# Designed miniproteins, single chains: the designs that were tried, part 45

Each design is a single chain, and the fold is of that chain. pLDDT is the mean over its residues in the fold that is shown.

## One batch from the design tools (miniprotein)

Design m1543
Fold by ESMFold2-Fast:
Structure m1543 (fold): chain A 70 residues (1-70)
Amino acid sequence: QEAIERAVKLAEEIGADAERVRKMLEDPSVTDEEWLRLLAELRVIGADKPQLTREISRAILEARAEKAAA
């Protein structure tokens, strides 16, 4: 849950659709292809802030890993 909130806040900071990120993290039916597409979009949006873009990608992966472990 904390990893999800962090990913959502970081998405807002780069100007991405934070609600879409939240919905995808809460939806277990989202495919790896859809996640790769989102991560590619986030890299384009945050191209001028590469460190922040990496933090978002990491936060998303951590949130997915926590959900898979539960």
Scores: mean pLDDT 75

Design m1544
Fold by ESMFold2-Fast:
Structure m1544 (fold): chain A 65 residues (1-65)
Amino acid sequence: SIESLVAAAIIAIGAGIDTGVLRVRIEDGKIVIESTVDSPEVKKLIEETKKQAESLGVEVKHRYV
């Protein structure tokens, strides 16, 4: 639902954006995570964000920029 998607997006933003290496947005009812660096720390942040979103039934996509 839209409510679950919005809640998941808020959680995801809180988990990732403060580091400055992740950008999070909503596209076509999915959460899209973009990372600017390819590192183990970034992958961990993505996995944490994905886990939180999945707990709300929301699909997460990741891409490297």
Scores: mean pLDDT 65

Design m1545
Fold by ESMFold2-Fast:
Structure m1545 (fold): chain A 100 residues (1-100)
Amino acid sequence: MAAEKERELKETLEEIRRLAEEGELEKARELGVELVEKFKSKEVREAAVEAFLIGKYGEEVAKLIREGEAETDEAKRLELAERIAKLLGIPREEVERALA
């Protein structure tokens, strides 16, 4: 909407990502909730979730998690879970449980 709101949105999304990267997961979540409540937009909510996932897991894993959430084909979902597991160094079954 206004340029000031766009700048604030961008700065807050970057702060969410940074806090999640630093392990300040609770603060990152609180900022995400505040941002969503302020803008009340599906696009802002999706952007906040993406910023959090990028900060916590890195861009590659965040992208795979988002693809997994949107995927309806079980075989492709399992392939995405395997790729996430390899990037994080955890068992595939653990990732599958988290995505369910």
Scores: mean pLDDT 74

Design m1546
Fold by ESMFold2-Fast:
Structure m1546 (fold): chain A 92 residues (1-92)
Amino acid sequence: KEMERLKVLMEAEALLRGFQAGLEAENLEEALEKGREVAEEIIEEYRENIPEEKLEEVERAVYEAALAGAEAGFRINEKLSKLPVNPETLHL
């Protein structure tokens, strides 16, 4: 159960960080590439806490969460890019 909790924590972090990457991406392919980088970074951070026998299962779940987040973030990014923004609201 403790390993299951760590897996859920890693998945949640992957989903959220993937979502942020997707919001900043120029296209879906870039969003997914950044999502993979996020997954690799999270797996590396927690690697010492994952039993070797569970590593493949955890890696799969973290990659899946990061990619799902990145795609969702990019879909929001696409919607935002279609909205007319008054340059005055950018305070630039």
Scores: mean pLDDT 82

Design m1547
Fold by ESMFold2-Fast:
Structure m1547 (fold): chain A 101 residues (1-101)
Amino acid sequence: SARRKKISELVSRSVGYTISGVGYLEDGDEAGARKAAEESRKYDLEVADLLEDPEASKLLREYGDLRYEGIVAKIEGDEEKAKELFKQAKELQDRVHSLLS
């Protein structure tokens, strides 16, 4: 369907920005990392808006927020907070994938 195709496109964009954000962090480009995290979160929210399952939509929004907060924590040097936020985001991502299967 057109909706499924759009979701796949937006997911690919979100993943692309996540990968770019890691590269920026490794290079010490904090501004680039923040911008990549903001773009990734934007596409996660656009995917959530297209999901018919309200639980999956809610969890994907929470996932995007936690991943963004994790990147911010890592930029600020709070490695323990970043680890916990990324762990929570991963658990939400796995739940979203389970609901959409």
Scores: mean pLDDT 85

Design m1548
Fold by ESMFold2-Fast:
Structure m1548 (fold): chain A 110 residues (1-110)
Amino acid sequence: SRLRRIAEEILELIREQVERGEPVLVPAEVHRELAELAAEAGDEHTAAVFRRASERPMDAFAAAAELLRLLRQAGRRDEYEELVARLREIVADSAEWAAGLDGLVAALER
């Protein structure tokens, strides 16, 4: 699955970002693929965000946040829940990153 491959690439970059304590940029090619996924789902707002990010790349956490928003809006609940669970595993040993993820999930779920 294209989505699964992209999610795994972002998860690996997030592991690096958490370990380094500094932003890790997502490659422009991955942002273009995320824009295509958003457009196919009818989420033109998120597609526009990822298109802009192909010129000014987002860090891995920011890209994961937009992917979570896309999955939730597209009704892809199982994939959303799997990605949240995998992110929680990655940030479990970092209080700052865990708090950031909890805040993001709360905002997405209202």
Scores: mean pLDDT 84

Design m1549
Fold by ESMFold2-Fast:
Structure m1549 (fold): chain A 71 residues (1-71)
Amino acid sequence: PLTLPPEALLTKEQVDAVFEDLRTSLKHFGELTPELEKALEEARKKMYEKIEKTGTITASELTREVSKMLK
């Protein structure tokens, strides 16, 4: 479960780990569709762009984007 503090600052490596864990979980439950795979990659790219501009992102921002995709 994602129980990261909202203020936790994430690096690109931590963002990658979160997305890979999520992808693995979705695949395990048979929920990883091509559309969801694409959405995950777009969200990862968006998080990378934020890190490049600001140096980091918060766990709250990552959780918001993930929740948006998963509905």
Scores: mean pLDDT 74

Design m1550
Fold by ESMFold2-Fast:
Structure m1550 (fold): chain A 61 residues (1-61)
Amino acid sequence: MSDEEISDQIRKLADAGAENGKEEELLRQLKETAEYLRKKGRTKVAEVAEEQARELEELLK
């Protein structure tokens, strides 16, 4: 799976989580995913997950 495909899946998960009203759970999942991807050396995809987490945190303020 390409970095582009993984990034698209992360964005789709963010959209689905907001629809279900589970933004806090989604935020935790995005942060966990970013940490996992960094440990695997997938830095660019980890940054996408971190950006989605930051955007979600800003919306929840």
Scores: mean pLDDT 74

Design m1551
Fold by ESMFold2-Fast:
Parts: sequence; C-alpha cells; structure tokens
Structure m1551 (fold): chain A 65 residues (1-65)
Amino acid sequence: MKVLSYTGAELDAETIKAINEMIEKAKKDKNYKGTVKTSNGAVITVEGNKITVTDKKGGVLVLEV
C-alpha cells in the first residue's frame, strides 16, 4: 500500500476500519468498485487499485492498493 496524496483527511477509528475493509475487498477482487459512507460523514471510494477518502470538511487521502 502506498500513500499517493494527503490533504488533511480526518482518520478516526471508524474511518480507518472502513479503509482496511475496503483494502481487503480490493485485494480479493481486483475488479471491486465501491463506496462506503461513515457515520461521521467520511466517504471512502475504491476504484481499481486506488482508494480515495474524503472527510466531511473536504480533507482528502488517496491510497494505492
């Protein structure tokens, strides 16, 4: 896993858990595409080998799986 970009996304325990679950899904199925919204307003999107996290304040984290 590689961090491609970080612009201040808030990474609480729920968001980190959701990121890890999306990484595991992407590893099992390279065609996996999905979006998860956390209770605190973070949005986590998987597309190809890229995971994008946006928090409710507009902070962004981009990871390569």
Scores: mean pLDDT 78

Design m1552
Fold by ESMFold2-Fast:
Structure m1552 (fold): chain A 82 residues (1-82)
Amino acid sequence: SLAEELRARTARAVAEAREALEEFERLKAQGYEDATAFAAAAIRAIGAALEAALLLRKGEELGIEMPHREEAEELLKKLNIK
């Protein structure tokens, strides 16, 4: 069903955003030795978090109970923190 697909996509997007953000933080802890890896991790984290937010919004508009809303909101906040 569309609801199952939307929930599954949201879960994957949140997971990808978390993984990419964790990679970004690991690379940051190692210093700015690999600027390309930093950029790639940041782009992946932002893209996945935005995808999750859009999927959550679409689910709400359709009256579907969506998972991971709080987790997605927290990821978006972290991506705006220095």
Scores: mean pLDDT 81

Design m1553
Fold by ESMFold2-Fast:
Structure m1553 (fold): chain A 85 residues (1-85)
Amino acid sequence: MYKELEEEAKRIRAEAQKLLEEGKKLNDKITVDVAQAALRKAEEALEAIKEGKPLEYVRGMVLSARGLVEQAKSYLEGKKAELAA
C-alpha cells in the first residue's frame, strides 16, 4: 500500500539527512554525494506517491533509495575506521 511506501520513504529521507550531516563533518565527499542521491530519490518517491504513480514504480524508487542509504552507511563506516587508525 502507498502508506507503507510513504513511511519507508520518509524514514530513508531522515537517514539520508543524518548521513549527509555526518559525512560533511568528516569531509567524506563520497558519503556526502551518495547521501544526497539517497535524499533526492526518497523525495522523488514521495512526489510520485502524491502524483498517483503506479505502485511498482514507487516501490522501485524506494528500493533504490534504500540501497543508496546502505551504500552511504558503508562508506561512512569505512571513513570512521580510517580516521580511528
Scores: mean pLDDT 86

Design m1554
Fold by ESMFold2-Fast:
Structure m1554 (fold): chain A 72 residues (1-72)
Amino acid sequence: MKTLKDVADEYGLNDQQLAAVYKAILARKEGNEEEADKYFQRAEKLSGRKFTKEERDKIIKDMEEAIANERA
């Protein structure tokens, strides 16, 4: 099953970047799109690059799957 570590390894995210993406997804789940966007911007700044829309969508799906697996 997909774990948070698997997502970090697949997308080359360090712990700080992974934490920022995780917080973005939690904020989005709570309906707080503004907070989610801020955390995604933080992850991009920490990585020194922008994610493409396709990369963001894949990271979100993979992280949501990993979070569901961790909470199950």
Scores: mean pLDDT 76

Design m1555
Fold by ESMFold2-Fast:
Structure m1555 (fold): chain A 83 residues (1-83)
Amino acid sequence: SLQQGFRIVMLVWSARDALRQGDYEKAILYVESMVKLGQQAVPEIAEEIRELGKKAIEAIKNKDIGAAERYLLELETLVLEGL
């Protein structure tokens, strides 16, 4: 739905903002929220959403900001295209 799409976009922006602020713990929480919402919105690709979210979290834990931002944008695209 349009409402679910808006919520996903807002979570991605919040995660990216947290990354820019150096708040990696908060960024991880936003990614986890986006994965849960995405899996509920598009259950037919729930496993792909989970795996991509896992990669984003691993990149954040490794402080690989470039990889983290790429995975966040891929996750946003995957969920929005599934809507």
Scores: mean pLDDT 86

Design m1556
Fold by ESMFold2-Fast:
Structure m1556 (fold): chain A 79 residues (1-79)
Amino acid sequence: SLVQQLREALEAGDYLQAALILEELINAGRFDDARTVLNLSEDAPNSVLYEELGKLYIRAGQYDEAAKVGEKAKAEFKQ
């Protein structure tokens, strides 16, 4: 599944591959599956991945989901 491929990419630290899988999920209208990336990255949060996910949601017109990603990023990466 795409969600399993996303997990494997995140575990490998392959954020380019993770971003491509996220784009595929969002283009397919699988916004709930794409949202799981936030949960999959909770143990190893990555600011670049969160930024790319936010951009992909904006491009897909999913502004509410993009805002949620931004809020999670602020919580994880607050200095």
Scores: mean pLDDT 72

Design m1557
Fold by ESMFold2-Fast:
Structure m1557 (fold): chain A 63 residues (1-63)
Amino acid sequence: DAEAKAAAIERAAQAALRALDPRLTARAVPTSHGVEVTISGARSGELLARALEIAAAVLREVT
């Protein structure tokens, strides 16, 4: 279901992002159009871009 999918995405994204930088956090929330993923804690544009790439890869694998 959508809530279980969001929880799986959040767990996987959080683990991957923390491996990149321990200050990064991810949150996933189910919505009417799928799942919204929020990434916080990126201190540079380069780190943010890498975090977004990792989050996109996680979304492709678990959805």
Scores: mean pLDDT 78

Design m1558
Fold by ESMFold2-Fast:
Structure m1558 (fold): chain A 98 residues (1-98)
Amino acid sequence: EEERKEAEEALDTLLERLSKEESLEKQKENIEEFINGMIESVDNEEIKKLLEELKETLIKYLENPTEELREKAIELIRRIRLLLAAEEKKTEVSEIRK
């Protein structure tokens, strides 16, 4: 839960830095740890798949920064955030029905 909130903040930071073309080097290890933590904490297979793809894309971007990889990472972050918001909404509705 708190881990998920930290992961969302990490995704926001990644999105901001990618949009501004800022260096991700100092966050390389933290990015991987947060993504792995999110994969462990979510039950949705689609979100897990997108998180794995984001991790692979970010690793490739750090090795060879191209506009194509940057755009792909941004799109993956946007999709993951949308799906996370949808999962949170489903959990909220389930609480009302308890």
Scores: mean pLDDT 71

Design m1559
Fold by ESMFold2-Fast:
Structure m1559 (fold): chain A 78 residues (1-78)
Amino acid sequence: SAAARMARFLRALAELLEDPELAALVAAAADVLERLAAGEALDERDLAILREATAALLAARDDPAFQAAVAEARARVL
């Protein structure tokens, strides 16, 4: 499923991120998507985590270290 693939990508990305706050948020988003892939219903807390992770990832997009982590995570999962 798309959710399972995204969860694997975010899990790999979280292990590669140097910012521990961003890494923890991305790992939390991976947990949410793993539960979605397992057929679990998401609550408002889960949706808030996905929104916060999306905003944080977009804020980091122009950082070269972040871009390198994304490329490595993609190579590991895709």
Scores: mean pLDDT 90

Design m1560
Fold by ESMFold2-Fast:
Structure m1560 (fold): chain A 74 residues (1-74)
Amino acid sequence: SHAEDAARSGRAAAEAGAAGESAGAATMNYQFHKEALKAGNEEGAKYGYLGAKAGRAGDSVAAAQYGRLAHEAA
């Protein structure tokens, strides 16, 4: 399901961000954003979008935090 796909992407985003992989965290957070929108999870989608933005800016810590919030919201 899109919710299950979102949960996996949120976890992966948190792990990548914690490892300092900001680009990986951005990609996974954006994947979560897309799947959360398809699942009707507006709050989760917002966390995924913010995490992707943080990861693209090189802020791996913020990207990890948003990935965790995204996973919890899934």
Scores: mean pLDDT 83

Design m1561
Fold by ESMFold2-Fast:
Order: structure tokens, then C-alpha cells, then sequence
Structure m1561 (fold): chain A 68 residues (1-68)
């Protein structure tokens, strides 16, 4: 589960980076690093899923803000 979650975060980051500004890219990289750290520290699969969901929501917010 953790490996798949980390891969999901990394793939989302890789897909978003060429589409955003340098400022948004830096923010997304920080968010991804935080998410990966939380996934590695998670004690349950539920915590891993919650981290991935929060990352996805916040990454979308950064992306949409940058597209303005």
C-alpha cells in the first residue's frame, strides 16, 4: 500500500510540473515531499489513503490557482 501511494504522488507531481509556473512547481514539490513523509510515517492503510486524498485535493487547489 505505501509503495503504491508514493508512486501515485510521484506520478501526479511529474504530470503537473510541466503545466505550472516555477512558484507552483516548488509548492507542489514541497506538498509531495510532505505527503511521502506522512505516508512513510503512517501506521494504518486508512492513514495512507487520507494522506493521498489530502495531497490530491491540495495539489488541485495549487494547480487551479496557478492557471489564473
Amino acid sequence: MKEQAIETVKRALAQALPLVSEEAAAELRRLADEAIGKINAAKTDEEVEQVVEEFSRRALEIYLRDQR
Scores: mean pLDDT 82

Design m1562
Fold by ESMFold2-Fast:
Structure m1562 (fold): chain A 84 residues (1-84)
Amino acid sequence: MDAEVLLESAERDVRGLEEAVKVAEELSINSLRALILVANTAIDLAEEAVRLSEDPELKERAREIAERAREIKKKLEEAVKKKE
């Protein structure tokens, strides 16, 4: 698996997570926890893309995706805490 394939997968997952976070208050704790696992996977894929790539533009794009995934994860974790 090359860095571009990892990044494309992470970008797709982050787009789905950004839509889900808009309705996070309506989601169950179990659904939020499942989305947190998806966010963790997206972070790992983006960080691996940074590690494997020699292309500065791809590295920057991957770092931006990892940061977006971390912000989404934080919002999902805050939504879980409000429901506990």
Scores: mean pLDDT 86

Design m1563
Fold by ESMFold2-Fast:
Structure m1563 (fold): chain A 81 residues (1-81)
Amino acid sequence: SRLEELWERALELLAELSRLLGKSDEQIEAGLAYLRQLSRESQIRTFESTANGILSDPNATPEQKELAKRLLELAREMREL
């Protein structure tokens, strides 16, 4: 479904953001596996919280902020479905 497509894209963006934040592939895989066990609402809230945290961080890079904006847009679309 479109919701599942948006959700997978959001997880991919979260993984990319986590790599830019210096997390290892092992840490990213464990974090994503944990998120997949949560409700869709909890996952959407995690995407929103993570994106907003990066967007409000004065130490975040332009690349991190761009990915965070995209993640926030995907989370908003998921809420509308």
Scores: mean pLDDT 85

Design m1564
Fold by ESMFold2-Fast:
Structure m1564 (fold): chain A 66 residues (1-66)
Amino acid sequence: LEEEVIEEIAELLGLSKEEAHEVFVFLQVAMEEGWSNSQIAEALGISVGQVSKAKRLVKRYEELTN
């Protein structure tokens, strides 16, 4: 499950698996802290649209593991 989400993030953002894992961990923390999509986009250097898609992948993981 975690590995599948990391692979989807890597494909979405054009990152390595290792970089995508760092993004996955950061997104979980940022979502818990109530960061806006714009704040996350600025922090990661990606578009707001990419943040929205990546957040949906993380949320799906949380739904399957909790």
Scores: mean pLDDT 80

Design m1565
Fold by ESMFold2-Fast:
Structure m1565 (fold): chain A 97 residues (1-97)
Amino acid sequence: MTIDDLVAEAERLVEAGMSREELLEKGLATPDPYKRKVYVVALLILDVGDPEIVRKYLQLIEDAKNNKNQELLERAAKLAEEAEREGRSGEEVLREL
């Protein structure tokens, strides 16, 4: 599911007049992780007042998360190669991350 789909569903809940209390109650009661995210995003739209700002914010978080994961993986791979060459333990590699 895309961020645009998530925000569109959340915006529909806000436009339908769901209160903060109803959004929180339904969000906590749902076992579906995606539906839970929809309720969280609806609460953010209600607090911020602009779905476009919320969409841009979520996109920035996702981009930062993907970039952080890639950088972390590249750093871990490099440290693992250096540690193997030097005969160092995995704990020493983790301390350098």
Scores: mean pLDDT 71

Design m1566
Fold by ESMFold2-Fast:
Structure m1566 (fold): chain A 58 residues (1-58)
Amino acid sequence: SLAEKIAEESGLSVNQAGAVITLLKSGFTDEQIIQLLESQGVSREKARKAIELAKKAL
């Protein structure tokens, strides 16, 4: 799945990668998604990478 590919490339969990896809489709901004992921212990750089990978596939 796309979530599995994003998780592998970014270092996020598959659940976190799935959330990135859902939030982007729902119109959340990059910064809102980054803040959510940081609250879960994900670095800003990993969050940005996940967002960029998701955008390329959407």
Scores: mean pLDDT 88

Design m1567
Fold by ESMFold2-Fast:
Order: structure tokens, then sequence, then C-alpha cells
Structure m1567 (fold): chain A 69 residues (1-69)
């Protein structure tokens, strides 16, 4: 849904702000861009896991990499 997509975008913004955008590494910025590109798929997370587990796995990997920052 669009509401879930907006929630994911807001979460990404909060992660950027918490990390201090001006001190972010190029690798962190790249991960954020990859996560943002997948935001449509993130918004349908539970349905995605059921219908397309490969895409769900790709998103989970990016989220785990972002948590490392």
Amino acid sequence: SMERLEKMKQGLKEIMEAAGVTKATPEYIKLLEEYNDLSVFVAIGDTLKEQNPKRASEIEKIVEQLKAY
C-alpha cells in the first residue's frame, strides 16, 4: 500500500538523520540508495515473503547491512 511505502521512506530518513548524513561513508549512502530503490517491495513485505521469497531475501540483506551502521 502507499501508506506502507511512505512509512518505509520515513524510516529511511530517520536512519539517515540518526547516522548523521554529513559523516556517512560512500558505502552507507549506496546502501541507502539500494534500499530506497527497493522501497516499493519493502512496502508489501509480508505478501512479498509469501509470493516472492527471493526479493524479500534481497531486502532483508540490505536492511541487515544498514543496521551495521
Scores: mean pLDDT 61

Design m1568
Fold by ESMFold2-Fast:
Structure m1568 (fold): chain A 65 residues (1-65)
Amino acid sequence: DATRRRALALLREAGENPPSQAELAEALGVSRATVSAFRRTREYLELEVELGVEALKRAVEEVTK
């Protein structure tokens, strides 16, 4: 589960600068196929939604301020 743990950490850490599949593969030292498998997990999709909501909230605060 190293790929999922590391990918999750990288996505959360990146926040405002989310890595692409290729960047994630390079950072994890794995193939894009491995990252693609991770992208199909509920964990990845849930995080992607969470990051989207966080980015939206930040954007709203920037615009509102």
Scores: mean pLDDT 70

Design m1569
Fold by ESMFold2-Fast:
Structure m1569 (fold): chain A 62 residues (1-62)
Amino acid sequence: GVSEEEVQEIGREISKETGETDPLKVLKKVAERLSEEKGIKLDIKESDTGAEILEKIDKILS
């Protein structure tokens, strides 16, 4: 699994790298980075809300 702390750290890195401050856009990029770095397949869709993305991430933290 991935820790909630690690998800938050990746989000901060993305904000620092891209200058993105929209939490939803940052969260989508966190999900993409987790898929790449951890080999975890997250089915993140363009239409996903922040709550849906968080639910998908939380499933891999549990």
Scores: mean pLDDT 73

Design m1570
Fold by ESMFold2-Fast:
Structure m1570 (fold): chain A 80 residues (1-80)
Amino acid sequence: MEPSPIERLVEAVTRLDELLRKLSPEQRAAIVAELEARFAALRDATGYDPDTASDEQEDAVTRGLLRIVEEMVKKAEKLV
């Protein structure tokens, strides 16, 4: 069975949370700050509004979020 983009995002977020708990407070703060900055940039780039978003915009944002979270997971794994 193929996991949905949202299911994959949930798995990636769960993995990131597990890794963040193993990091120092300073390393955790750095990853969170970069994650927040990348989420803001994605929102600005897509013009995403959850109240008015089309299915295409929601799909694009979900894929963008997944890529950002997966990249943060890889960075966190290098720090543990």
Scores: mean pLDDT 77

Design m1571
Fold by ESMFold2-Fast:
Structure m1571 (fold): chain A 97 residues (1-97)
Amino acid sequence: KGEELLKRVDEILQSIKNVDAEGTIRLAQQAIDEFRNVEVEEELDVKPYLKDIRRLFDSINAPHQYLLLMTGFRSRNYKIKPIDFIEMLLFALRYAL
């Protein structure tokens, strides 16, 4: 299940890179529903993805939601468990829409 969760993170990151807000929400929601109780000890370094995440939120005219998400990332020194990353991202996107 941990390997499957990491694969789903890669799919979500690809949808973010493609500036696909609808696809990102769909994939993130599916991942949360499927992997909510799966623990992965390895933390994701989100720094390389910040520019793509910003572009995604800009595409849906939600800069304030991006700033709130960024605050959460910064408080964790940009090292975030995969499931927490997906949950934070999904919450920010769904609140923006």
Scores: mean pLDDT 82

Design m1572
Fold by ESMFold2-Fast:
Structure m1572 (fold): chain A 85 residues (1-85)
Amino acid sequence: AAIEAAVAAVRKSLEEAGIPEDAIKRTVEAVRRALEAAKSPEEGRLLATKAAMRSLIEAGVPIKKANEAVTKAGLAVGKVLREIE
């Protein structure tokens, strides 16, 4: 449940940042795998952030835009997790 909510928040933030759907799909899948592999919430945040940044850059998104989108996604995930509590 928490992983699904976090993944949905990431997708929405990337859509709002104007990232192409193909890049969003790859990034969301990479984030999901990172969160599923993590042993703690802190590790999950770190691995998901790293995976999202790598995926966006590999999809041709400029580093500055990728950084802004990932930062926004991190804030959105934090808000969603507080609402689920």
Scores: mean pLDDT 78

Design m1573
Fold by ESMFold2-Fast:
Structure m1573 (fold): chain A 65 residues (1-65)
Amino acid sequence: SERTRQALRDFVEGLLQRGEITPEQAERILALIDEGKVDEALKLIEKHVSPEAVEAFRRAVELAS
């Protein structure tokens, strides 16, 4: 859904603002989210955040589906 996609983009933008990912990494992750490649996006995010954060993200996506 558009709401889920926006939440995912906000999450990635937050990581970028805190310097946890580079602008190039953020652009790649956002592109994957926009293409519906959530699993690939999660693999990139997992390198920069805790497993618990990734699990919460997965649950949010499942609830929106």
Scores: mean pLDDT 74

Design m1574
Fold by ESMFold2-Fast:
Structure m1574 (fold): chain A 111 residues (1-111)
Amino acid sequence: MATATAGGATVTHAIENTADSATATATVTLPDGSVATASATAPRNGVGTGVAEAGGATASLAVSALPGGVGRAATAVTLADGRHVVGGATRWPDGRTGGHATVADSAGPLA
């Protein structure tokens, strides 16, 4: 599990990975206290996607299952005020998990 906060929104990723798949749940807590939850499962070398909406915001989740039992999740949130929040997490086969969140408030590219 990895939790990161940006733009008043909190994004929590929970990732379960095997040799053949990754499942992630993204829970987004918005500045107004609304909660959106999306989940997706990716097959080996594939991608799964999920979407959720709450409090005038939309959240899009993408999950990737990479070789060697690595799971990745990325969530893009469009807030009701038009700001964008991007969060992500990686879970390695040894159980290590890392996460991040970044605010983008214009149509600029995110790194």
Scores: mean pLDDT 75

Design m1575
Fold by ESMFold2-Fast:
Structure m1575 (fold): chain A 70 residues (1-70)
Amino acid sequence: MKYEVTITGLTKEQAEYLKKVAESFGAKAEITEGDTYTVKITGLTKEQADFLKKLAEALGASAEIKEVPE
């Protein structure tokens, strides 16, 4: 199974940092600009998704994990 993480409430620098971390896992990351930045990361393992959620929360951002069946 693969996991998806959507992280909201980021600064541009935080969004770019999270994208680089996700890409280091071989995952895909998309950045969307709004009042704050949003990063949607796909193709994660459960452990990678849990790690990214904890990292986002440490940055003061909100993160949601969705399970995607293969």
Scores: mean pLDDT 82

Design m1576
Fold by ESMFold2-Fast:
Structure m1576 (fold): chain A 64 residues (1-64)
Amino acid sequence: MIKVILEAGGVTVVVELDESGQIYLYFPDSAKKEDILKAVDTLLKAYKEGLKDTEIKIVDKSTP
């Protein structure tokens, strides 16, 4: 299982690849498309690098 948790601008995006090969996306309607794509790209990169049991946390605190 690969899990990516991305926190940006007070919004949390979770992308999970389970053992059956299914991808699950969890995010609120306020989530930015760019943040969702970044989380998915991170998941796919980890999968291509041969990681099968990994949790990756990305926190972006870029607030003015």
Scores: mean pLDDT 78

Design m1577
Fold by ESMFold2-Fast:
Structure m1577 (fold): chain A 80 residues (1-80)
Amino acid sequence: ELTPVQRALTEEAIAMARAVQEAVDAGKSVEEIRKIFDDHLARLEKRLRELGASDEQIAEAVANFRYAADQMLKWAEAQR
């Protein structure tokens, strides 16, 4: 079973990936896709802090999210 911190990470990752995929499929702009990343990242950071995640856990989660977001954004930019 996932810890509350791991569950929050998984939920936000799935929600972000789905939202980005739907936006790309709909032909949304890079600006709109970037906003999706920003909104989900901010929500993740807030949730992790509220759950009492360590600074290391938050930093690692943020780094992973930013890396994934950068890769997805580059891919999305290549679509149009």
Scores: mean pLDDT 78

Design m1578
Fold by ESMFold2-Fast:
Structure m1578 (fold): chain A 94 residues (1-94)
Amino acid sequence: RTVTLTLSLVFEGGSVTSVDVTLVVRDPEGRVLASASGTAEKITLSDGRDLFRYTVTVELPEGAPDRVTLEITLTITKADGSVETVVERAVFDV
């Protein structure tokens, strides 16, 4: 069984320099089943805005439960050097 994360974030052109993504898949007890991290690719759109895109697929171990929590941490570095951290959680069946 696999979990695929596809992330697309759009910002004002030149406002963000990088987006780092950490994905953690947890069981109901909070134990880590799978994890991945990477840097989103920056694509400048025709209207001058920047698209940050990240796609990753992780494999769940044998005997993983049918219900998991997906925890996504975004580390957004802005053009002024400031850093913003965003954490999102979702529960879903696999």
Scores: mean pLDDT 83

